# Designed miniproteins, single chains, continued (4): the designs that were tried, part 31

Each design is a single chain, and the fold is of that chain. pLDDT is the mean over its residues in the fold that is shown.

## One batch from the design tools (miniprotein)

Design m13043
Fold by ESMFold2-Fast:
Structure m13043 (fold): chain A 98 residues (1-98)
Amino acid sequence: MNFEELVQDTLAAAQTSPDADLARAVAIVAEEAPEKLLGFVVAVAVETSLAIRRALKEGVPAEEAAEEVRRRLLEMGVPEEAAELAARYIRERVERAL
């Protein structure tokens, strides 16, 4: 799957099978930092894929991978509540992939 497909899959997850955490995080970024919305969606898509890969190939715990993503989103200037919700979404996606 290429980068564009990862972004589309993340958006589809929020819209067609709405994960409440991801939907709420997207809404917060769209309202508080709309200029970061595309970067946020892209980061969540990429980091979700990487977190799943690291869990399957390297045994990295879902909680550890999610915390690293939360920190990076905060460094990007994503609102704290949105970063927390995105990290929780990623943790749940990693747990479901195992």
Scores: mean pLDDT 76

Design m13044
Fold by ESMFold2-Fast:
Structure m13044 (fold): chain A 81 residues (1-81)
Amino acid sequence: MGLPETGEEVVLVMGTFAKEAGASAEELAALRRTVERLAREDPEGLRRIVEETLALMAQSSDFQAVYDAFLARLAEAAARL
């Protein structure tokens, strides 16, 4: 898989929520490609996003807001590549 163990867990959880929210197969594939690209080109940025997302998940009962923040951070990081 090539992701840190913690990163793999977060991606699996977020992927599950994307499916539950009605994300298409193309949207899920795009999410996976963005994560894999960041793992190759900005692994420290991806690690930071993952760690911050896990911290928010531990503190927040609003998982939709956590998921939206995760997607926004991934998009911002990918735009810098």
Scores: mean pLDDT 72

Design m13045
Fold by ESMFold2-Fast:
Structure m13045 (fold): chain A 100 residues (1-100)
Amino acid sequence: IVNVGETIVIPSAGTITFNVSSSSEPTHAEVSGLTINITLGGKLPPNTKVELVVDGKVVATGTTDENRKVVLTATLASGDYTFYFKVNGGNTNTFKLSVK
């Protein structure tokens, strides 16, 4: 489990999958290979646009389903990044990302 402000470590460069959901728990992430499971604190609205922002650039967009979940993908080279999500114009907490 990775908390807000902590560094998420991905073992290799490639196409990273961001599984985004929400709960009443604090914002956190769990990593499995090239998959990051992000749990946002609070409620994500259903059928709402979500943008993945990496180092200030929108790299992927998607729409939440009726279960308030969205899957976004980004192909990233090895390096250190910061990312967050834009949800209906608002910004989420920021995570640090290290791609090996």
Scores: mean pLDDT 82

Design m13046
Fold by ESMFold2-Fast:
Structure m13046 (fold): chain A 86 residues (1-86)
Amino acid sequence: MEKTLSAELYAKIKKASETDPEMAKILEEIEELEMEIVYLRMQLAIAKTHIKDEEEREKKIAELEKKIEEKEERLKELLEKAKELL
């Protein structure tokens, strides 16, 4: 399992953010999205264990997975923008 943000890319973005205010804003939004994705993945784990009704559980899992996918797509867009500015 690979991270959406590689350690090498993160290091380059972080270094660029020290001199470029636009890159600093991109880094802040990336870090915020990473935290939101972690929170949603925790909610997904809770839904899998706490919802007793199979149909309700599957609906909640699908909803949370869609939200995670939307956040991951936004993160991907920010990473591509960061690469263009590097």
Scores: mean pLDDT 80

Design m13047
Fold by ESMFold2-Fast:
Structure m13047 (fold): chain A 100 residues (1-100)
Amino acid sequence: WEEEVERLMRILGISREAARALLEELASLSREEIERYLDVLEEAKETLSEEQVNTLQALVRMALAAGKDVEEALEITRNSEPGKPSLENARKIAELMENG
């Protein structure tokens, strides 16, 4: 996890402890899914503010924690407004978490 922890620290500006806790939440995912998640956050950081990237990261993490794959989580977040997802996107994420 050392490389992934350091990547998250750089992308989100969070502590090593917070980055490790986040990756532990995602420990059920494959290496390829985790890499894709990190790549999306790095790409988002180029065009979005730090606050917007943190919002996007939280939404993707919530969807993944619900047992959804990275592709489905990414599609939901790509269709949301940066930093302030719509009520409809929040509802879709809630349905994702509830209906597995």
Scores: mean pLDDT 64

Design m13048
Fold by ESMFold2-Fast:
Structure m13048 (fold): chain A 121 residues (1-121)
Amino acid sequence: SLQSKADMLQQIYDSSQQAAQTLQTAAANVERARQAGDAEAALATAQQAIADMRALSSGPVSNRTVGMLSDGIAKFQALVQEGKVDEGLTTLYQTLQQTAENLTREAQKAQDEYNKLLNQL
């Protein structure tokens, strides 16, 4: 029904917006910890960001978002294993920001589709 489709689009919008906010907060925390120059504290903050990313991958997000999160985690872990901590933190920050931007676009698309649906009523 039109109502069921509208409800689904609202749920996608709300979930994507919440996920984007979570990743944006994680990005800010990672960058702040990196700038403070304490590598151990920055790595602990990055592990919390990775936990948030994994939680989102288990939720109602697109396959594209899951792929971006998984790729970003793998790149971060590889760089840290090579002793490239600052490069790893910078890469994680960029992944968090780019994935948040992707989620914001997905939310906007859901809102646009919802508004189009309302114009058919």
Scores: mean pLDDT 88

Design m13049
Fold by ESMFold2-Fast:
Structure m13049 (fold): chain A 87 residues (1-87)
Amino acid sequence: MDLEKELDKIIEEEKDHAEAVLKMIELTLQAINDLLEKNKASDEQIEQVRKLFNEKGPELQKLVDEKDLEGFREKLLELYEEVKKIL
């Protein structure tokens, strides 16, 4: 999956902010789940990913509240790359 291109498509095509946010979250979680499955992530790696989500949660929420879809996209991509580093 090319997460960056798919996120860009959502931003361009989805005019409703809440729907765009939901689709971006669902797509990013799917991409992360695919990485975890392909790499047969250990329980320890899954815990590290969960910790990363907790650490990034407040920043992502702020971007959603501010309706900064471009910033939200960038932080989701950063989160995805950090998950790759754990695996």
Scores: mean pLDDT 84

Design m13050
Fold by ESMFold2-Fast:
Structure m13050 (fold): chain A 92 residues (1-92)
Amino acid sequence: SDDLVAALVEAVRNNDSEAIAELAKTLLRQRVAPETVVQALRPIVLEEYRAAGVPEGEIEDRVNRTLQAVADALQAGDAERLQILLGTLVSP
């Protein structure tokens, strides 16, 4: 799962839609724990949201809401929703 999560982090950083689509399906097939994915993505989402100018008073709530949506999509097995959410992580 560490290699898979590292590949996901890289795909999200590069906004690689094809890699994100394949990795979303693989995460669901391998039943990767939502908390593992959320922990790996949190620093990147925080960095991108700060860089995008999200107000500091809103950043924590917005990051938590976005990561909760990712966790919910993983829990539900919704590959389409997961792909959309992961593909927009760098565009708050």
Scores: mean pLDDT 83

Design m13051
Fold by ESMFold2-Fast:
Structure m13051 (fold): chain A 114 residues (1-114)
Amino acid sequence: GDAAFEAQLAALRARAEATLARYEAGERAPSLEEVQRDLQALLATSSAEALALAEEVIRANRDDAEALEEKGRELLASPDPDRRRAGAIVILWSEHLKLSGSPEIELPEVPIAA
C-alpha cells in the first residue's frame, strides 16, 4: 500500500544520505553486500543529472578501479550535491570491482510500489 511505498522510499533516502556522509568522512563499506545495498539506495534516490555524471565517469574509466576511486573522491569533495552523489556512486562502483573482480553488479531487488 501507499504507507509501505512511502516507508521504503524514506528508508532508501535515509540510507543514501548516511552512505554519502560516511564516504565523505573517508569510510568504506565493510562487505560486497553492503556496497550493493548502498549503491542501490543511491541509484534509486539520485537525480538524473547525478546518475548521468556517474555513468559518464564509469564508462570513461571502465574496469579501472583505482581511476574510479580517484575521480569519485574528486567529485565527492564538490559543493554541488549532484557531483557529490555521482562521486559516491563512482566510489561504490570501484569498491564493487575490487571486492567482486567483476564489472557486473547484482543489486538487491527493491519492491517499490506506486
Scores: mean pLDDT 79

Design m13052
Fold by ESMFold2-Fast:
Structure m13052 (fold): chain A 91 residues (1-91)
Amino acid sequence: MPQIQSINTTQISDTTIDITMTFNNSNNSQTYQSARQFSQQIVQDLQQDRGIQVTGIRVDVISDSTARVTIRFQTGSDASQGQQWIQQNYP
């Protein structure tokens, strides 16, 4: 099964962050499904355990081994807190 090689988080607007996920030994379909599963877990953790309000999520496969997950937040404060939490909990 594909394993996460790296995760990088970048704030692209006041209320939006991008998460770039890279996977070892993956194809487009596996990368999409893995990124979707991880993004759903991240959103659930942010909303249920941290009280951070997520308003949207998008998953784009940019190569056989790389996906970009875009998360939109209700506020800029929620986005900053979300980015910090993701960086602390996902290597």
Scores: mean pLDDT 81

Design m13053
Fold by ESMFold2-Fast:
Structure m13053 (fold): chain A 85 residues (1-85)
Amino acid sequence: SSRELIEAALEALKAGDYDTFEALLEQLRSIARELKERAQEGDRRALVELAVTLYGLSRLYAAAGNFEEAKKLLEEARKLAAEYN
């Protein structure tokens, strides 16, 4: 699940394992793209999982020092959460 991948990415970053961190970040990005497609087709579960994934990506970018990308992802996640329960 996205939650487990987010936790694994945070642990990799804390351990200084930047190769694993980057690989997990890319995997989460790929998952977010798939979830966006399903959410657009009316999949409410995919929409909720998308919000969680975007929030997690925001936290990962912030932890890595990329605050501009983190802000954009956080705003997308909050907008989805506010609009769809």
Scores: mean pLDDT 85

Design m13054
Fold by ESMFold2-Fast:
Structure m13054 (fold): chain A 97 residues (1-97)
Amino acid sequence: RRERLVELLAERYRLLRERDYAGVEALAPEIERLLEGLSEEEQLELDREALLKYIAEEVGVEVEEVRRVLEEVIKENPTGPLIEIIEKVIKRLKEEK
């Protein structure tokens, strides 16, 4: 359940970045079903795990490095759209190599 939900949430981030909104909509029913019975805190934790996993796999870096850069980018862009934050994190991680 938890592992499947993280996998689906990570795939949703990939589809959002690719602007595949039809793909996002296709994942929504399974994500909603797996989110049932989880607290808001648990949902936020799993979503964060999924985001870190997606970026780590996309760039080929460790999750801890993604977490550091993500926190920095969020502090610099607290009101930015999520997709722009993701793009800035990926760019910064690639520039650090």
Scores: mean pLDDT 77

Design m13055
Fold by ESMFold2-Fast:
Structure m13055 (fold): chain A 65 residues (1-65)
Amino acid sequence: MREFTIQVGSATAKVRVDLEGYTIEVTGANEADAEAARKFAEEMAEQGLLQLRLLEELRKLAAEL
């Protein structure tokens, strides 16, 4: 699992990536900023999902150390 926060204008997108997928929560008063943050977060989350599975193996090894 990896959590990351992205800020676009007045909007904040919290991204959580799990081995099975990702979730994005967007908060902000401006819908245009929120929409931009959501799109950017989705692209980053998709890339992160592929890399997360590889990193998960390394993290399990590191956590056992």
Scores: mean pLDDT 74

Design m13056
Fold by ESMFold2-Fast:
Structure m13056 (fold): chain A 70 residues (1-70)
Amino acid sequence: GAADGRRAAEGGAAAAESGLSASAAAQLTKNSGDMAGVPVEVEIEPLGDKARVTVRAPGGEGVGIGGKAL
């Protein structure tokens, strides 16, 4: 089917946060792996107007939240 872009405009703000979340997740992945020495995998799924970030580790899964940069 044809995709409607109207919802993308509403999710624009959420998409911006999703972008930051993805960056934060990658940062957490490296930091977590470095601290625990455990290899973690970060997978990003683009959902059109939104991006889903999934962090998977040998001991479980979760979503990482990082700090903010001004």
Scores: mean pLDDT 49

Design m13057
Fold by ESMFold2-Fast:
Structure m13057 (fold): chain A 83 residues (1-83)
Amino acid sequence: SVEEILEEFKKYADEMIDKAKNSTREEAEKLRKEFIEKMGEYFDKIAKETESLPEDEQKEVMEKFTKLANEYYEKLKKIIESK
């Protein structure tokens, strides 16, 4: 379900944030690149899961995911900048 995919993403993102905090700057930069790749993978998973939904619902889910992903990405950037 969409909810399960979003929960998996949040768990993954929280683990990435924790790893980044405990990493060197160089390691955290590698984690940032990995996070970008995983955001793409989760975007594709959500797109497939929502294919049967009305366009309005697909758009709402995608906007929700994009906002969430961007919030985590900004947290990663701040952690790296603090190193």
Scores: mean pLDDT 85

Design m13058
Fold by ESMFold2-Fast:
Structure m13058 (fold): chain A 105 residues (1-105)
Amino acid sequence: MLEEQLEFEKILEEVKKELDEYFDKYYEKLLKTKSIEEVIELLLRFIFREILLREGPLSENKERILELFEEAAEYLKKRILEVDPSAEEIFDRLFEKKKEEILSL
């Protein structure tokens, strides 16, 4: 139980770090050629992929993967809203859509 919580926190911090590196390097560049909706969808897919690379198959640990996704997406939301406060409703809609897609897998 305690070791499982520490592993969760470790994976979450690693995913946040990868997200920060990707966001800082590419976010402004992506917005030059893509809509904010396309960029948010790309970043949500990036988070999900980074989680799967660390947690393994969705079938074995779907609840844990979903919890990691929700926490990492909340962090991404904060990062986006710091640069574009008007993106909140678009983010929430795309997040719920991605969450439903994950639950249907």
Scores: mean pLDDT 82

Design m13059
Fold by ESMFold2-Fast:
Structure m13059 (fold): chain A 87 residues (1-87)
Amino acid sequence: MEIFEEYLERLLELVKKYASPEAAEEVEKLVREIREKRITDLKEFEKEVLRIYTIAASSMSEEQQKEFAYEVNKLSREFLEKLKKAE
């Protein structure tokens, strides 16, 4: 699903901005694996997104975690609006 692919790409950009280089590399591998699985179910996708978030956030300072959370919430809002418009 193109919308899920776009979300993963933008989430990875945020991870690269805020997380450690090591955590960013781990997330990049996970994103590749998720893409290979061709997930179409929203609940399965949300589970993988939570895993990405957990890996990324574990490498961040408290201040970086706050900024990352804000940007991820903004991205998620944009994603939901795109899903509504696709209907």
Scores: mean pLDDT 79

Design m13060
Fold by ESMFold2-Fast:
Structure m13060 (fold): chain A 59 residues (1-59)
Amino acid sequence: SEIDKLIEQIRKSLKKGKKKPEPVSVVRKKYEQYKAKIVDPDDKAVFDAIIRLSEEEAK
């Protein structure tokens, strides 16, 4: 559930809209780093979905 907390923190940061969204390449690299630490297949699937959504929303 440590990974779940990280996912929630990332989502909260994006929802806040306090800062401009980072380029997709930067977001993708961060998620890949977290993905490498993920042991649970469910968490992996969630991260893949977040990456895809980020890529689709970035033009």
Scores: mean pLDDT 61

Design m13061
Fold by ESMFold2-Fast:
Structure m13061 (fold): chain A 60 residues (1-60)
Amino acid sequence: QPQSPLVLALTQRGFSEAAAKCLVSALKVTAPYSNEELSKLSNEKLALLAQQYNCPLPSV
């Protein structure tokens, strides 16, 4: 399947492709985040959400 713009934006911010896909999928179910709103979240907040949803953490 084609990469979503949001997944690409997250990978450019230091998330792995797997982490970005996991986080986007989890937030789609449990949060009212639009694609634009989610892409504006800080890396710190995204890391906390990744921990909450058992997604891989952004590192390097």
Scores: mean pLDDT 69

Design m13062
Fold by ESMFold2-Fast:
Structure m13062 (fold): chain A 58 residues (1-58)
Amino acid sequence: SDLEALGKLAREIQALRAQMEAEGLDPSTRDARLLTKARELLKQIGMPAPPALVAPEA
């Protein structure tokens, strides 16, 4: 179900956040990794990426 997929996505993001905090990464690096992970997870569950997650074309 979509709800189950979203729950899994939320757990993956929370786990990554906790891991990066433990590693002492700077906020900019953490934000970049979280954004990349969110894009990958949304793609895996077949949801369209929100405009905020789409990088502007160069």
Scores: mean pLDDT 70

Design m13063
Fold by ESMFold2-Fast:
Structure m13063 (fold): chain A 99 residues (1-99)
Amino acid sequence: SAKEEAQKLLQQLQQAVAALGQATTPEQASQLIDQALYYAFKAVQAAQKLPEEEKKEVIQQVLSLVQQALDVAKAKPDLVSQEDIERLEAFVERLKRLL
């Protein structure tokens, strides 16, 4: 179901964000940011099929996790490119407009 799909994608997003906190190379950080943004985007897509209240809850959880990824990325300027910071910031702003 769309609800089960959204929850699985949120779990995958959470795992990618946690792994980003443990990243030690630019290549690892870039790959994990790509994975986080992919799961975040897919979770928002799955949320569109949900009732309004459940949709808002999923989008709020995605926003929280992407904001966490952004905070981790900003704490690792030697590993995370400015382009990836800007990608995360743009996605946070997009999510805020959906709420």
Scores: mean pLDDT 91

Design m13064
Fold by ESMFold2-Fast:
Structure m13064 (fold): chain A 98 residues (1-98)
Amino acid sequence: EALREEAERKLEEAVRLLEEALRLAEKDPRSTQALIDAIQAALRMAREGRKSLHHVRGAVDAAQQGYDLAKQAGLEEIAELLEKARRLLEEALRLLEE
């Protein structure tokens, strides 16, 4: 179905951005364990998002937490990836709620 397919594409793109954010966070010595945990939580929930709206909502919250932590640490590239992922997750959530 068109709306589900569009939501799935947005979830896939969000997962890709979260994977890149995690890769950068793990390599940056300024990254906190809290930031890494937030990105990992967002990734896990985003991957399960196709099966549950609660997982997509959780992924949005985790991505927002990661964004705030990345901004506080001055990790601008990671923050940008997390904000883009959060936006895609919110768009997917909107489509799945219809």
Scores: mean pLDDT 86

Design m13065
Fold by ESMFold2-Fast:
Structure m13065 (fold): chain A 87 residues (1-87)
Amino acid sequence: MLSPEQRAAWELFIGLARQELRKAGAPEALIEEVEAVLRDAADNQLSEAELRARLDRIRARITDPEAAAVLDGIIRGALQLWREIRA
């Protein structure tokens, strides 16, 4: 289970990821799918490998270069933060 401070940092990251995807013109359904994966990681204590696999699966379906580049950045940031939280 995440500490309150770790949960707050993770929720802040989710909020920032949502805003960046919206700025890139990502469909709302895609934004909701990314948010759901990130929340599931916190709620069910996903491993880094499971988090990466789920996010990579979403990324594989994106054809828009701008949304894809933003999601690539979000995946890198999520995995780094998740590793730091789990350390």
Scores: mean pLDDT 86

Design m13066
Fold by ESMFold2-Fast:
Structure m13066 (fold): chain A 88 residues (1-88)
Amino acid sequence: KEEEIQKVIDILEKTIEEIEKMEDDLEKAKKLIQETAREIKKLLNQSKDKEVQEELTKVILELQKIYKEAKTKEEIIKGLKKIIEKLK
């Protein structure tokens, strides 16, 4: 349970680092969000813990919301950091 949530946090933190290193390219940052959501979906499909499945589903929905609503790279980073804080 704790290990599975930590893997999600690690993925999100890596995504933040990659976006921060990236040029100010909103389209590329959003593509990375889609790739991040896909990685988390793989973890969701592998999990046997119902509570973990519910938390990962919430993360995926929040990533989809960031993808649709974020207008800047900074908004994406803030959204990802907020997801991490909720998981801790």
Scores: mean pLDDT 84

Design m13067
Fold by ESMFold2-Fast:
Structure m13067 (fold): chain A 82 residues (1-82)
Amino acid sequence: PLDEIIELLKRAKEALEAGDRETALELLEEARRLAKTIPDKNASERIVDLLDKLIEALKNGLLTPESIEDAIRYVEYVKKEL
């Protein structure tokens, strides 16, 4: 699930950079669904919380491509801990 979440975040960043906020939202919501399936509960909860914050920021017009890049780095960091 972690590699798939990273790929979805990269695609969400590309959609946001293209001004396609609807596609960015769909990709973030799919990443959130996958995050719930992570077997490690602490990793699952941290990544779900991260994605909830990104989704809320997108809905409020505050999400930046840089914020998504920071999220990708965080998910990669969590993956190294597992």
Scores: mean pLDDT 86

Design m13068
Fold by ESMFold2-Fast:
Structure m13068 (fold): chain A 76 residues (1-76)
Amino acid sequence: MEKERLLKMLQVARVFALGVPENERNRTPVLERMIAKAEELYKKMSEEEKKLVEELKEKILNNPEETYKEMKEKLE
């Protein structure tokens, strides 16, 4: 997988994870704009990429520290 594609999917998944109701404390005007941009990118993604974004979002929600560490290693 291309690093740029993986980075975009990770960014979208991360923003979606931050935007869930359980994380409402993180709701800032900046995050709201990021969510809107992430939704635009997500709608343009392939079905395979959308599935990966949903899987990444679930991993971030369940174990954010380990997920970010793993993804950082793949992007570096």
Scores: mean pLDDT 72

Design m13069
Fold by ESMFold2-Fast:
Structure m13069 (fold): chain A 87 residues (1-87)
Amino acid sequence: MKLSPELAERIRRKLEEAREEARAAGDTGSAAILDGALKSVDIAAEQGDADLLISSLRSMARAAEARGHTRAAEVLRELAEEVERSK
């Protein structure tokens, strides 16, 4: 599945917003995970690979959940579903 630059930018923006919300709440763990997810978006965007992005976001969501960072896990799961719903 192809990853459009427009979709990648939309996901990046939502991750940046969620990262700032986590920082404002003092949730440094979620903020760090969401910062890592931004790097994954950049790699997937460079490759034009939506399946890579979905896989990366889901993997990071599972890691976040396992560490008790439920806010980051929820954001990452929702964004993975958004990418999957997009062509």
Scores: mean pLDDT 84

Design m13070
Fold by ESMFold2-Fast:
Structure m13070 (fold): chain A 117 residues (1-117)
Amino acid sequence: MLTIDEIIKKYEEKLKENPDDVEALINLSTAYALKGEFKKALEYIAKAVRIRADKGERITKSEALNIKSGLLLAKNITGDERLDEVIKLIDEASKTNDPQKLKEIAERLEELAKTYK
């Protein structure tokens, strides 16, 4: 059975081959969130949002659901209310095609990441 650490290794290897692999970034963000490593999780989410912005794309509803599901589980375990703001930002990123708004969302996610150790 594949462990969280094996999932991390798999997607880090994919990301090494393609640094812009949004699927790998999103799956790494969920895995690190489940480990309580929120700084890394938010940094991977922010990078995924920036890549989508640079391509004139949005975060898809399925990508947003994947991220939000991991964050909701992490919030239920930790009680960390900062994750509510992250969840709201991801919901907003799934509803806009505006590259400037997506970049602002990514910058806010990066600021929130800095509040974690």
Scores: mean pLDDT 84

Design m13071
Fold by ESMFold2-Fast:
Structure m13071 (fold): chain A 89 residues (1-89)
Amino acid sequence: MEFSEEFLESLTPIQRFMYGVIQYGYEKKKPLTLEDIREYAKKQGLKLSDEQIEVVLKTLDKDKDGVVSLEEIEEAMELLERMLEAEEG
């Protein structure tokens, strides 16, 4: 899935990255570690600091165990799917 150009342009680089991480985790159907988030940033060619990547993890990681659970990803993805549905209509 892809987000609209207008939506992505309205976000800070960090927020845009965070939404991409949520989508990535949802497609993989697995919990995401800090290392998974770093690898995703690297594959996207993004020049993010370790601190910026940690902020994304902390924002999504409600359990504070250093892992974004599948349940947290599914909840966040539900909101993203709603945004994508609005783009279709």
Scores: mean pLDDT 70

Design m13072
Fold by ESMFold2-Fast:
Structure m13072 (fold): chain A 99 residues (1-99)
Amino acid sequence: MREEKLKELLEEIERLAERLAERLGIPKEAAMKSIFEASMLPEEELEKELKELLELGLITEEEAEELKEINKKFQELTKDLSDEELRELRKEVDKRIKE
């Protein structure tokens, strides 16, 4: 169950990363890392980051909403995890992003 939700979340991150990478001219892996890091932020910190990115014209309002949804899904997926389990999950995601 968690593995299926994690896979769906990673697919959403990948789709958003492809769009951002193409539009901004950055590597897909860099975009995926940035989205994943944003998904781990507290909601309040994410709101601040998204506001700055919108003001700089680096993302669209639609992309900001997608990032908020990814963040919510990640928070739901990780809410019951211990600090150790969360560290292991981060390592697995990093490996999949090739960081």
Scores: mean pLDDT 76

Design m13073
Fold by ESMFold2-Fast:
Structure m13073 (fold): chain A 58 residues (1-58)
Amino acid sequence: SLPTAEEVRTRYKVGTGEGLNEFIKAVVDDKIFDLEEIKTKYGAITSGLDESNMRKTL
C-alpha cells in the first residue's frame, strides 16, 4: 500500500533531492517496483523515474 500523493508531498518535501530519496525508499519498503503503477499513482511526482534510476538510488 503506497502513501497518497498528499502524504508524499507533505512528508517527503517533494521538490528536494532528500525528499525524493525518502520517497523512493518508501516505495522500496513496500516492494513495488512497477514503474507504471508508480507513475499512475503519483503522476508528476515521479516524472523521469525509471527502473535503472531507482536501482541506482538504492
Scores: mean pLDDT 53

Design m13074
Fold by ESMFold2-Fast:
Structure m13074 (fold): chain A 76 residues (1-76)
Amino acid sequence: SAEIEKMVKLTEEQKKEVEKALKEETDELRKKILELALEETKKLIEKLKKAKSLEEALEAVRESLEELRERVAALL
């Protein structure tokens, strides 16, 4: 699916941006948030690569965002 391939590519680009931001960050709380974002983004890429339908891909995105929200909330 061209749509899933595009989602994988955009998510891989986002991962690279998060990795760059994490290397440049000096604030401890922001570093922790970026580390969580990086972990969830890596998991999402793997789920998207295994997705057999656009519905599965969108569900993977939804689950990833909810997990990140919960993990960030636990830091606050």
Scores: mean pLDDT 87

Design m13075
Fold by ESMFold2-Fast:
Structure m13075 (fold): chain A 116 residues (1-116)
Amino acid sequence: MDAEEVEKMKEIIKSLKHIPKEVREKAIELLKDKEFFNAIKKAVRAFFYHLSKEVQIKVMALLALMAAALILYKGVSIEEIIEMLDTMRLGELIAQALVALPELLPFLEELAKHYS
């Protein structure tokens, strides 16, 4: 785990004050789990390798918030989320997370402008 990357993700998550505090705190907790952090990092490097390191860190923060929302609001297990990341089901994870917490959409739209 890169301590600088984790600290930057925590700062991004804490800055998103329109996201419920419980979701932000759960996302930060998930980033302390090595298996979860490695799954997110692997997924982002596989799908978003063309983005800058700074944008990849923002995508990792978004995925942690999406995972937190699914766990808290939909009862999805951390193990199921790790499986979704490992099996390349990012589109399904994103769709389910936006249904669970629509407040994630502005952050996703901000990142989507870097996709091309």
Scores: mean pLDDT 81

